# Designed miniproteins, single chains, continued (2), part 26

Each design is a single chain, and the fold is of that chain. pLDDT is the mean over its residues in the fold that is shown.

## One batch from the design tools (miniprotein)

Design m4880
Fold by ESMFold2-Fast:
Structure m4880 (fold): chain A 74 residues (1-74)
Amino acid sequence: LTPDQRIAEFGRRLDRVGKELGIPKLVLARALNEVIGHGRPREEVIEELEKKGYDREKIQKALDELEPVLREAL
């Protein structure tokens, strides 16, 4: 896959996962940027979102699916 195709695939996965798990796409995108872009501990980011009212297990599932796709797109 070209880099553009990988980025497009990430965008599709992000939208789908957000809709399936009921987490806004921008919230997931920010969480991924904090973990991958800023190197924050994954658990710290999950705890912040849990305190904001998001379900911990749904956040974990979203990150488990999206982190590998984002790493391949970058």
Scores: mean pLDDT 80

Design m4881
Fold by ESMFold2-Fast:
Structure m4881 (fold): chain A 113 residues (1-113)
Amino acid sequence: SYLNEAIEALQRGDVEKALEALKKSIEEKGEWTVEDLITLARIYLKMGDVEKALEYIDKALKLPGGENNPDVYILKAEAYKKMGKTEEAKKYVQKALEIDPNNERAKELLKEL
């Protein structure tokens, strides 16, 4: 699927291909999902565009199920960490751990703060 292509491209650091594949995924579905917005936010974080990443993270939180997805809060914490806002980053890591107490990425991120 195009979404899998976007995720795989992002894992390789190919942000241009990731964005192209994500656009095709959205065109096929006709709507944005939480996973699409999370993937787009990750692309912008890799590009260094923290403001755009936070914009799409906040859009994901407004979609059904977004507020209960620990990955949304992990990305928000990573964005605040990149801005040097350690206390805000800790707050969102804690929110992710409230949703998923065994989340390995959230535990790892908390050790880095």
Scores: mean pLDDT 84

Design m4882
Fold by ESMFold2-Fast:
Structure m4882 (fold): chain A 96 residues (1-96)
Amino acid sequence: MTRETMERIAREVSEVAGISYETALRIVEILLRLRKGEKVPVEELDKLIEELKPLEDNPEVKALIALLEELKRLLEEGKLSPEAIREAYARADARA
């Protein structure tokens, strides 16, 4: 059930952002782990940001990078919470 939902969301992200399915799947997995309150190493976020930067000419990819960088800052500052994640999403939408 959860894996099928994750795979579906990853396909939608891949199609909208024009990124590989594998990269989209990793993004969705990290976002779900953060939402569950699981500990995600900052290094995993850095790796995703680095992989996406060559594609930042795509506005959707640029928005994803901004979201991941905001989540990384919150994680590094120990301020990551479900509320902070919602606010990060709202800020990304407001910038678009």
Scores: mean pLDDT 74

Design m4883
Fold by ESMFold2-Fast:
Structure m4883 (fold): chain A 85 residues (1-85)
Amino acid sequence: ARAREREVIERAAATIYGISRATVRRHLAEAERLLGLPDEEQARLLADAPDALKAVLALVGFVRRHGVEAVQAALDAFEAQKAAA
């Protein structure tokens, strides 16, 4: 279950942001920790955070809010449009 969430996040980061899977894995634990904090504390800690961490946090939040299947479908649609162009 969580393994599929991680794979979707890694795929989205590579496809949308050009971030390597290794870089995603380095930031994933910290991004998951930050999502457990209040929004105001997240914003404060993110002010000086690396862009890669910000991208991973946004993707983890998006997947948890919309679900793995919805994000997978959005990535498939994006890749299909890119292949058709």
Scores: mean pLDDT 75

Design m4884
Fold by ESMFold2-Fast:
Structure m4884 (fold): chain A 73 residues (1-73)
Amino acid sequence: VEIDENEHPLLNYLKLYNKADVLFSKRTPEALEEAKKLYEKGIEFLSKYKGPLIQKMVEDLKKRLEEIEKALK
């Protein structure tokens, strides 16, 4: 179900995602760990919404977390 929001939910989410992506691109252990926390927070944020697009975004975030875990070892 849709909620009454001034800013589009996807646009708001993309701002968070972009910040995490910048951290991911630094490829330092500290930045990767920070990006991991942001991706996990993104999953929690998306849990407020329902729909196939939201589910796809959650799966994308989980994929990013797996990539970070591999990089950190």
Scores: mean pLDDT 71

Design m4885
Fold by ESMFold2-Fast:
Structure m4885 (fold): chain A 83 residues (1-83)
Amino acid sequence: DELLKKAKELQEKANEYQSRGGEYHKKAYELREKAQKSDPVTAEELLRQAEELMEKSKEYNAEMDKALQEWKETARKLAEAAE
């Protein structure tokens, strides 16, 4: 069924976005921790990298939310079709 396939694809997509967003968030946090213990020049570079990773994490979280919304709509239609 097309709706069942879409539901599975959206769940997989949401899970992938969640994993990616979480990885970027963790890396950003680690870079910020390292920056606090680094010399000023290295700290500036690490903070720039952390900022970039945080922005990517936010982008993936937004895509995850979109996929989850589409999944919820697809699941609702699938439930209605199954009665």
Scores: mean pLDDT 84

Design m4886
Fold by ESMFold2-Fast:
Structure m4886 (fold): chain A 94 residues (1-94)
Amino acid sequence: SEKRKEAERLKLLGDNLEAMSKSPDVSDAVKYLLLYNAAILYEKAAELYREIGSEEDLKKAEELEKKAEELKKQLETIPESVLPDKLKPLLLKP
């Protein structure tokens, strides 16, 4: 299924960005960018899994929605003011 492949790709990208955000060398600005984009990717992947609609895919959607919520909670602890205007265009559109 092309939708399943796309959902898996978006999830993998989100996982990679989340992993990068845990690096000790990332600034708060880069961490904000990585966590924000990871959350958006998880939400987009969850939407695709819900569209596919199998029992397994719906469970994957719920897990990704929870991950996105956890990342959004982390983002609330980081002031948006740490993100320079020059990096704002790199934020993914919801």
Scores: mean pLDDT 87

Design m4887
Fold by ESMFold2-Fast:
Structure m4887 (fold): chain A 100 residues (1-100)
Amino acid sequence: SLNLLLRLIGLELRLIGIEFEVELLKKKLEEDPSLIEEAIEKLEKLLEEVKEILKEGKELLKTAPEELKEFAEKLIKRAEELKKELEELIEEYKKKLKEM
């Protein structure tokens, strides 16, 4: 139980870090549009990290005791929402790059 909780907390911290990097990339790109190709590459790497978090979170959910299930489910939901946001943002930036 404690080991599983620490693993879930580790995934949450990774997810928070990715959310921060996404917001920094958005701000940086607004300030300098020439960074768009670099931003796309970084977002694609962050998307792969979110996919890893989802895979690990879903595996942990399978063995989670009742007390930790809500935590694991909320983590998975946040990661799925971030995955969707990243996929949409990458497509938007790729379209913008083609129009430049």
Scores: mean pLDDT 89

Design m4888
Fold by ESMFold2-Fast:
Structure m4888 (fold): chain A 76 residues (1-76)
Amino acid sequence: SLQLAVQQVRNQAQQNTQSGLMSRSQGQLVLQRFYQRVQQMQRRVGDRLPDRVRVQGALNLGQQSRDDVVNQYGLV
């Protein structure tokens, strides 16, 4: 689900920040950008998302955000 994808990205960024792999400001920016993308997706398709669109969107966002974190900061 979308919430699980958000939680996964949030937990990974928080862990990397606490372990010193990422500065606090860098972790905050990564999370802020991810939340902004999630909000933009929901705004574009309206307040009620069909289950299919919600699931597919969450998968696509979760995968893209993970790739962005790995590519931007060299983190897994």
Scores: mean pLDDT 57

Design m4889
Fold by ESMFold2-Fast:
Structure m4889 (fold): chain A 93 residues (1-93)
Amino acid sequence: VKEALEAIVEAGRMFAEAVARELETASPETRARLERLDDEMMKRVKELAEKGASSEEILKVAAEGLRRLAEAATDPEARAALLEAADYLAEKA
């Protein structure tokens, strides 16, 4: 579990700057969508971790969440960073 959570934190660092730039330029609708998807993903990850789910299951849920964030992002750099982070987590699953 700790290794999965550490990987998720590392993945977050991979896209933090690109997503921050997206949020500076995003429409209110896009920002709201990104915040909702992030909240849903983090809630799922926390619930799985607290239930003692496998690292593989936690990483797969996080990777799927990041892919949904990438689809909602309008900045190509933010999309690319989110997809790279999702692939990183999927590879570790």
Scores: mean pLDDT 82

Design m4890
Fold by ESMFold2-Fast:
Structure m4890 (fold): chain A 61 residues (1-61)
Amino acid sequence: SMKEIAEEAARRASAAHPQFRVEVDPETGEVFVTPLDPSTSPEEVRAAVEHARRILEELRA
């Protein structure tokens, strides 16, 4: 279930932020955000990370 929760969180976050590849470690819950465009701003990266973490928290509740 932890793996499925991580996969679902990553899927939802990637859909919400299509210019990013979002991955979630199923063991640690750590969020990894990789911009697909190197010109992506640090603010956009931070927003994607925060959104992915919120999705993960909601799925764990």
Scores: mean pLDDT 79

Design m4891
Fold by ESMFold2-Fast:
Structure m4891 (fold): chain A 80 residues (1-80)
Amino acid sequence: DAALRALSLVEQRGVALGELSPVIKEEYEDKLSREELEEVIQEGADVFVAQLRAGASVEEAKAAGLAAAKEKAEEILKEK
């Protein structure tokens, strides 16, 4: 999305956190510690921002960010 790509990295990360945090918290907040949950959300946000900067659409960035966050969460849960 051209409008989101015009935002600063900090602003793009804010958008990513707003899009990803509610979804990840709803699924994992009762299963992960606060530190683990923050790590999972940050992983998703980093992937989201990287996708936007690489020219991906908002839908692609959100899907990639959620996939990365869920993969990280499931890895942590498998170790428990």
Scores: mean pLDDT 79

Design m4892
Fold by ESMFold2-Fast:
Structure m4892 (fold): chain A 119 residues (1-119)
Amino acid sequence: SKEEKEKLKEQLLDEFVEAIERYMDALANYYKTGTEEAKAEYERVKRELFDLLVRIVNTLIKNFSKEEGEEFIAELKERVDKYVEEKYDLSTPIGKKIKEEADIIIESFETLYNLFYNF
């Protein structure tokens, strides 16, 4: 149903945003501390993010139209940009690296999504 589809979209969006936030936070902590513990956490969260990214792309392709998928990407970008701006000082080297990494993740996701629908 339309209601079930909208609920699925919000669940996927929330899960993906949370995974990206965890990744950015783990990366920032690794840059700040340089510890082996922070590195291990960063590598763990990075693997979880990549696994989730593949699952979300497949779910969008199977269950959503191209227009709905493009709306998902736009909302993902807005939520991630807001989190980065609210949590990180973008005038600092770490803040700049986190913003750059967030943009790369979103661009990579959009590229993979478009490859499946346009190629």
Scores: mean pLDDT 87

Design m4893
Fold by ESMFold2-Fast:
Structure m4893 (fold): chain A 76 residues (1-76)
Amino acid sequence: IDALLSLPLPHLVGLIVDQVLNYDPSKPEVLEKLKEVVRRLPEEHKPALRAALERVIAESPSELAKQVARELLAEL
């Protein structure tokens, strides 16, 4: 988690989006780790992540990815 927060914002946002799009429901610990990263994200970085998650909800063909994105938005 701390290693993820050390990434440049564009890479961190991209990694979170990748994990959302490829979420495996058999590994719920990944979603809990993503929620923890989102909660610990600096306030100034939250708008960029919010925009990226809203884009997943609008554009993703996966209902599972949209649901995971909505859960992460609720943590912001």
Scores: mean pLDDT 78

Design m4894
Fold by ESMFold2-Fast:
Structure m4894 (fold): chain A 62 residues (1-62)
Amino acid sequence: TEERALAEKYFEQGEEAFEKGDYKSAVDYYAKGMGHLIKAGAPPSEILRRAPLLQEALEKLP
């Protein structure tokens, strides 16, 4: 679905930001990715599997 494609794009952008040490952008991208994944009707198990990405980025913030 369009929502799944958008989620994948945002997760990729989040990974790039995280690798560069831009944790604020990583948080924003991961949050947007999860939002689109939820809109796509992904099962709870898939959504929960993505939660650690956002948490790790948040833990890197000051």
Scores: mean pLDDT 82

Design m4895
Fold by ESMFold2-Fast:
Structure m4895 (fold): chain A 79 residues (1-79)
Amino acid sequence: SNREKAEELRKKGEEAKKKGDYKTAAEYFRQAAELASDDPREAAYLLGLAVEAAQKAGDTKTALELIEEGRRLTERYRA
């Protein structure tokens, strides 16, 4: 299922983060959030992890794009 795939990608992101590969971690967390898009709370959590990883990678552009994705998700959740 998409939830199982999202959890697998989240674990890969955590492993990349432990290795200091923040760019790869951000990509895995972003992909996990996309698969969890039908669960706004989980998707927002995963996007938060992706933002943190992108910031640690020094990728300000990706971090800002992920913040915008999270904002759009929050609007949809509250609407």
Scores: mean pLDDT 85

Design m4896
Fold by ESMFold2-Fast:
Structure m4896 (fold): chain A 60 residues (1-60)
Amino acid sequence: SDMVEKGRKIIEEVGTKYMEKEGIKEDVEGALLATLRGGMEGNQDGLRAGTYLGRKLVEG
């Protein structure tokens, strides 16, 4: 759906910025982005993880 595609783009951008800011290692970043990508491809667990991370980033 359009909402899933928009959410994927936002989560990928926000997730990348968060990892740059927090100094997270590239291997961890790659694994997280792969999980978010899998969620956007219909993997429910990845979608839940992405939603949780997005909420934490907004809450501070």
Scores: mean pLDDT 57

Design m4897
Fold by ESMFold2-Fast:
Order: sequence, then structure tokens, then C-alpha cells
Structure m4897 (fold): chain A 79 residues (1-79)
Amino acid sequence: PKIEVTLEDGTVVTLEVPEEMTAEEAIKTLEEKLGDALPFALALLRMMHAVDPEAKITAEELKKLLENDIKFREEIRKR
């Protein structure tokens, strides 16, 4: 599946991911394609990996995580 992420500068990045992946695999994909652009999503994935290294996340769950990072940072900027 493909996930499209719109960054703060308006850049759209497309991530190609499997249907299910470990938190570690998700972290590597985000670091490779986005660097530190989504720090809250990365922090949550790192926490998931620390709790259960074999826990799997779906592409849909990852998409929601990335969307929530963007919304959270947007709300912080308002206040």
C-alpha cells in the first residue's frame, strides 16, 4: 500500500509499505523518507518497539499515526 504524507512546507512524500510491518520497519521507512519531520509518530513507534519488538502495525494504522502527528503539531502551533 501507498501512504501520502504532506509536510509543513507543502512537500508530498509517498511511502510504499507492506500491509503489516513491525514498529522497527516503520521507523526505518520514516527515517529514510522523512528524517525527523514527524517526531511524535517516531517517538510512539520507538515506544511500541521498546514494549514489544515483534508487535505489528498495519499500513492503515501507520497512516493514521502520521496524520495524527501532523494534526497535533498544528494544534500546538495555534496555542
Scores: mean pLDDT 79

Design m4898
Fold by ESMFold2-Fast:
Structure m4898 (fold): chain A 63 residues (1-63)
Amino acid sequence: DDQRKNAIEAAVYAGKKALDAGMSNEEASQVAMRAYEEALKAKNKEEALKIADKVVKEALEKQ
């Protein structure tokens, strides 16, 4: 399923971004899980990655 594939890619992308931003492995895992859940409803890969960016930004803002 393309939606699941896009969500997995979004999760990996979000986790990597979180680690690069200085988050712990634990926090990065939580960000990746959140990005996966939110990106499952994305209609394409571009949208899934935008959702991942949003999740990372929100996590950095107040996590």
Scores: mean pLDDT 82

Design m4899
Fold by ESMFold2-Fast:
Structure m4899 (fold): chain A 78 residues (1-78)
Amino acid sequence: GEEVLEEAEKVLQTAETLLALARRGAYVPQSAIDAVEKRLSELRQKSETLDPDLKEKVNEILERAEALVEEVRALVAA
């Protein structure tokens, strides 16, 4: 259970790093964006088996990471 929370926090940090790179106009490979999106989907499925309190924390982190990835996609498409 707790390992899913740790994985979610790591994915959020990766999404924040990609957003910082995209905002600076640095090259962000599509494979990096795809990897984060795949990880978010996997973690969302894993969150369904967690206790309610831990699931809430994980889903909040995943929602934040998903929003950052959406911004990254918009920036690299521009």
Scores: mean pLDDT 85

Design m4900
Fold by ESMFold2-Fast:
Structure m4900 (fold): chain A 64 residues (1-64)
Amino acid sequence: SAAAFAERVELSKKYMEEHPEIKKLNQEIADKLRAIGDTLDRILALEAQGRLDEAAALRAEMKA
């Protein structure tokens, strides 16, 4: 039922509130994803400038 679904959503929110370790892990994941995005933007800028060797070096760093 819709009531049972709403109750489970509220319990999940309270679980996240009561478990700071999960909040910390989610923040660390978000920080890593942002860093990956920043690196991809740099690679694209270098490729647009014809600096292909420098772009290739950054791609290699991302694979390490």
Scores: mean pLDDT 76

Design m4901
Fold by ESMFold2-Fast:
Structure m4901 (fold): chain A 61 residues (1-61)
Amino acid sequence: MTDVDSLSLDERVAEARRVMDRTIEAIRADPSLTPEQKAAIERRLRDSLETAIANWRAEAA
């Protein structure tokens, strides 16, 4: 059981998505990054999150 803050799986997923949205917004707002770097980072972060969510759901089955 991976409930560290009394979070359900759905709440954990929702929190991870909120953190991801904030992270992507910060990356998009970063003037030191090129548009190409921003796109690459966003893609990798989204792919990683989707994999993590799939693993969390599989573990909860």
Scores: mean pLDDT 79

Design m4902
Fold by ESMFold2-Fast:
Structure m4902 (fold): chain A 88 residues (1-88)
Amino acid sequence: SLEERVAELHRRFVEAYNKGDYEAAVQAAEDLIRELEELAKTSPNKKAVYEELARVYRDLADIYEQLGDTEKAEEYRKKAEEWRNKAK
């Protein structure tokens, strides 16, 4: 199911991040965002999905900041804020 894919991608992201494998973490986060955006269209709990999207974008911003890509970090922080505002 879509929910099972989201859970699997979240696990992959956490594992990669904890290992310091930022390339794998970024890939998992990008895939997770794509699946969450799809879930947002049909979910009966859109607020929870929007909050999760905001969290993933924030985590992605933190990774890019650690990689020294301050422009991408700032872009993803803005996207996190956008989704956080939609969840209100």
Scores: mean pLDDT 85

Design m4903
Fold by ESMFold2-Fast:
Structure m4903 (fold): chain A 105 residues (1-105)
Amino acid sequence: MSDVEILGKAVELYESPGGKDKMQQAAKQQGFSTAPPIKVMKAMYDALKKNNGSRVEAGKEMTRTLAEDLGVSPESYSGGTKDLIANDALNIAKTALGLQKPPPP
């Protein structure tokens, strides 16, 4: 399963009944106080598709998209870096889908 497919499934989960709660739990397991909003997850999915699955390039584009197009501060979710935001979104997505164990504290 590609990173694009993982994030696509995470967006579908987020829109499903109880999906928001699963995303919040996954974010907490990854050390975040809250999950990214669904619009941020959708923007990350689009950025990964546009950049042929490159997490680094998608993360850079996502940081610009948050500031410019979505009107959402990069600080809207904690624990990420501007250059690595795609890794955080994907780790939350994988955890919510049951594909990844949370890291030890």
Scores: mean pLDDT 68

Design m4904
Fold by ESMFold2-Fast:
Structure m4904 (fold): chain A 62 residues (1-62)
Amino acid sequence: MELLEKAKKLVEKYKGDLVTVSYLLMRLPGVDLEKAEEIIEKLKEEGLIPKDFKLTVPLLVG
């Protein structure tokens, strides 16, 4: 999935700023909250983000 590849690059570039990563992920074309959650779960499976990370971008990034 092309979106997962883009998400992996964002995680690598912005290590330590998961709020920015989440915001940019939500800004990708065709990514809504549901799709972003799917991508986040795949990133957790790959060990790229903490397993307890929750997508709260709408509340944290204005």
Scores: mean pLDDT 68

Design m4905
Fold by ESMFold2-Fast:
Formats: structure tokens, sequence, C-alpha cells
Structure m4905 (fold): chain A 92 residues (1-92)
């Protein structure tokens, strides 16, 4: 349902904003990523999430894929990408 997609986007926005604030990104940066997610600008979301991942020494490519999935509303793909990142961090 459309309402389920909206809830998914709200949760994704909240989670990304919390991560960006913890890493010391500016409020302007946080507003830009929120707008990009709401506008479903997959390319911009992927770029901004890659910057957040870089600040965490995380995989930028995985972050780009997660950003595209969020913009496209693909909850399943985002879930799989998060699982991969968590496993990589535990093993190596």
Amino acid sequence: KKEEEEKFLEEAIKEVKEAARRLGFSEEFIEEIEKAIKERDAETVARLLAEIARAQDADEETARLSGRSIAEGSEEELREKRKEVAEKRKKE
C-alpha cells in the first residue's frame, strides 16, 4: 500500500538523519538528503549516503546501492544491503 511506502521512507529518512548528525554533518547536508529521499532522486541519495559511509570508513558502493533502494522504495533490497554491511564489519 502507498501508506506503507511512505512509512518506509519516513523511517529511512530518520535513520539517515540520525547517522549524519552523529558523524557531525551539517544541518544543510541533512536537509539536502531528506529532500532527495522525499523527491526520490536516487542519484543524489546514493551520492549523499556514500559520503556518510566514507565518514564511517564503510563501503561507499554499498551505501550508493542502499541510497538508490531507498529512493525507489525497495525495502527488501535495502534490508539485504544492510545485512551484507553488518556481516563484513563483523568478519573484517
Scores: mean pLDDT 69

Design m4906
Fold by ESMFold2-Fast:
Formats: structure tokens, sequence, C-alpha cells
Structure m4906 (fold): chain A 100 residues (1-100)
């Protein structure tokens, strides 16, 4: 499980049927994250293939949709404990963020 606290940057690169991400510039694998209450995440989203967007269910966070070669940067603070599901708006790619 990937642990997040304070202020962190998550780079997310969407590709055909896959996602790659890094936390504070370090590549990571898996889909499950743990965050401390009050963690602020800056999401940098990029697409290599087509339309993608980041949704965090249980929150109001919805990213802009990015197309091939586009990117967006968006920030969210996890200020309430809970388990949230992140998903791609256009594909079955999904995982969890558990906030404690």
Amino acid sequence: TIKLSGEVTIDITFSDGSVDYSVNGVPVSGTNFEAEVGTTVTFNLTSNDGLHGLVVDGTTFRSKVVDKGESTTETYTFDKAGTYTWSDATSPLTGTITVR
C-alpha cells in the first residue's frame, strides 16, 4: 500500500488499457493508497491514447477530461476519513484511497 501525507504530487499517465503513476517522482505499482487526514494531493494527468479523466467517488473531485497528448493539473485535499474509490471516467481502471 502506497502511503501519502502532507503535500504530495501524483503523476498519472493513461494508456490503452493501462495506467502508470508516480508519487513525488518515484514510480509505483498497485492501485491502493493510504492517506493521512489533511493530505493535499496534486494530480498531474496525461493521456497517451484517448479520452481519460480522474473521478474520486465519495468526494466532489472530478478532473478535466484529457485527450491524447493533453495534460491537466488539479489539487484536492482529503480532509475527511473514509475509503474512496478512484476511477477513470472512460475505462474500467480503478483503485482505492483510504484516508485515516
Scores: mean pLDDT 81

Design m4907
Fold by ESMFold2-Fast:
Structure m4907 (fold): chain A 99 residues (1-99)
Amino acid sequence: MMPKEVILSLALAGYLASLITGEPVGAPLIILQAKSMGIDVSAYESEENQPKLLEDIRKLAEELGIENVPKGELLPLEFFQKLMLAAARKNEKVIAPSK
């Protein structure tokens, strides 16, 4: 099981890949982008584990309160934008002194 911090980094890689291509991205492009960013993706490189990468990203999105999480083999740019924004908002709330 990958740490949430690593899964968030993989989601950022997917966001960057979808920005570069202008298209929805699947596990192979996310893995390629993550490798270019120095992220360890060895756990997801096998064909059996590539679907798990998308599942782990979707699970993180659901935990961050994102509605209508895509369930296909390709994730759209809009999904990654919502995920990055939700992650940033949650991080700000954790740092807030009002608890």
Scores: mean pLDDT 77

Design m4908
Fold by ESMFold2-Fast:
Structure m4908 (fold): chain A 64 residues (1-64)
Amino acid sequence: LVGKVARAIHDVPKMGPDDLALSKGDTVVVLEVLDDQTVLAQSLSTGETGKVPIRYLEVIGDAP
């Protein structure tokens, strides 16, 4: 997962201060796997970094 580009398959609201808010179709780069359900990712649209549940992400390729 680290170094992969993934797409949000659903809108993801910001639930906490460390969370990344995403709209369906937004793309992110996975920076770190925090646990089996959560990654640290950076939005390619906004440049913001935060926690995203893996279940909302579809891997689409390698980071550029």
Scores: mean pLDDT 78

Design m4909
Fold by ESMFold2-Fast:
Structure m4909 (fold): chain A 76 residues (1-76)
Amino acid sequence: SLAALREQLAAAIDALVAAASRFASEAEVAEIRARLERAAELYLQVAAGDESARPAFVATVEEVEARLRALAEAAA
């Protein structure tokens, strides 16, 4: 169900945010969480049958990946 998928995505976001907190500030972690929550909303739209949300989902995931890489490199 979409409700079960939403719960799984929320748990995945919490895990990613916990990992990011090792090298990012609280403000940067909040930024990452907001972007991940937007990606989850787009993914739920695709899962519900709205394929028009897929490009925005992919772009948002790529932005989060690039941001996490930049923050991790800055912390090293």
Scores: mean pLDDT 88

Design m4910
Fold by ESMFold2-Fast:
Structure m4910 (fold): chain A 84 residues (1-84)
Amino acid sequence: ASQEEIDREVDAALAEIYLYLGKQALEQGNFEEAVKYYTKAVELAKHDPALTAEAYRNLSKAYRGLGKEDQAEEWEKKADELAA
């Protein structure tokens, strides 16, 4: 495996961890913290469309929790575009 392949695998694993942490924050009602974790997940998942789409859907849920419906709709649309 190349260093680039190893780095991509590590980034994907870290993205899954941040998705988990974001979901925990979301379940606790810590919507701003959830946004921070999901944003890190997006950055790390950039080479994995499925993980990126999941992060976008969870960002949408977090923004709905904050009462930011316009932002929530935008993230949901980005997730749908990536998953289609």
Scores: mean pLDDT 83

Design m4911
Fold by ESMFold2-Fast:
Structure m4911 (fold): chain A 73 residues (1-73)
Amino acid sequence: SIREVREELIEEARADPRLSPEQQAALEERLRDLTKILERLVKEGKVSEEEAIELLREEYEQLVAQRLAQEAA
């Protein structure tokens, strides 16, 4: 489910030593907010659950990459 994937990604962020506690908390909040939006879109028939899961994973990867790039600069 979308919620199971969300919890997996939150745990992954919390386990990543490259992310500060503040960055982990910000990522968790963003993933929770995005999950609520995606659940509504699935309920409305605008996206499939599979598409919503893929969008959630892509957003997570993009957010982690952006934060790591900011620290490297």
Scores: mean pLDDT 80

Design m4912
Fold by ESMFold2-Fast:
Structure m4912 (fold): chain A 61 residues (1-61)
Amino acid sequence: SEALRQGGLEFVRLLVESLRAQGHSLAQQRDALAAALAWLRSQGMPEDLLAEMEREARRLL
């Protein structure tokens, strides 16, 4: 759904913003995003949406 897609992309953006605001390094930001995406995959998030979220994360990092 478009709502789920927008929510997933917003989640990535907010997580990156939060980690940057807290002074985390690029390596720490990548590790945190990788962990979050792995957890979302374990919860059954669609692989096509996870791929879009991974692309957004790479765009921001």
Scores: mean pLDDT 88

Design m4913
Fold by ESMFold2-Fast:
Parts: sequence; C-alpha cells; structure tokens
Structure m4913 (fold): chain A 109 residues (1-109)
Amino acid sequence: SLERAQRLREEALELASEARRKLEEAKKLAEEYPEVLGDVQAALDTTDLAILYLKAGNVGGAASLLGIARNLLSETEAKAPPELQKVLAEARKLLSEAQRKAREAERLL
C-alpha cells in the first residue's frame, strides 16, 4: 500500500513537472496575447504549488490544485489562438493524468 502510494506520488510529480514545462512553452507563445498570458501564468503558479504539495506528501491537496489548474486551462483554451490551444490541451491532459495518480495515492494512504 505505502510502496504503491509512493510510486503513484512520484508518477504524479513527473506528470505535473511535464505539464509545468508545457505551460512555460505556452507562456512564451502567449506573450502577444495579454488576456491569455494572465490565465497561463495563473495555471503555472497553481501547478507549481501542486508540485510543492506532492513533494511534501500532501497528495490530496496536490490533486485539488491539479484539478483547479486543469479547469483553468480548459477555459483558457476557448480564448486562445490555435497554436497555443494545442500546447494548452497537452498541458491539460498531463494535469488530468497527474490528478488521477495523486487521487489514487491518496486512497492508499
């Protein structure tokens, strides 16, 4: 149980870190779109906080924050130009997978 929870937490951390890299890419592309840039920064900040929670072993708190970041990106995608939509959709998928892994880890603790 604890070994599996630790593995799921590490997988969630890896996925959240990949999402963070995609959000940094999205931030660079969003430099010309101030409305979208603000939303991308908020998602990045929320993802950074989720990563800190995962590192601290607070998998439940991390899962909630990953869900908030995912929902924010879903709203942002609707306003974004097509090139940026692709990167945001990929980041959202990674956040969804990270949230699922974090929730599974929480159930085992």
Scores: mean pLDDT 90

Design m4914
Fold by ESMFold2-Fast:
Structure m4914 (fold): chain A 55 residues (1-55)
Amino acid sequence: MKVVEHEVDEESFEKALELAKLGVIEIEEITEDSIVALLKAGDNDELFKVILKKK
């Protein structure tokens, strides 16, 4: 599984948090300053773990 870490500004982080709360993406963990999401690219493709950190 590949891990992608990206720092985002407060506005982008708030938008991502809103989408996570709506259930648009699969969430592994939400903290005050980070969101960890799991993305699956197809049925037998590699899983991506995306970590968004608030700047």
Scores: mean pLDDT 72

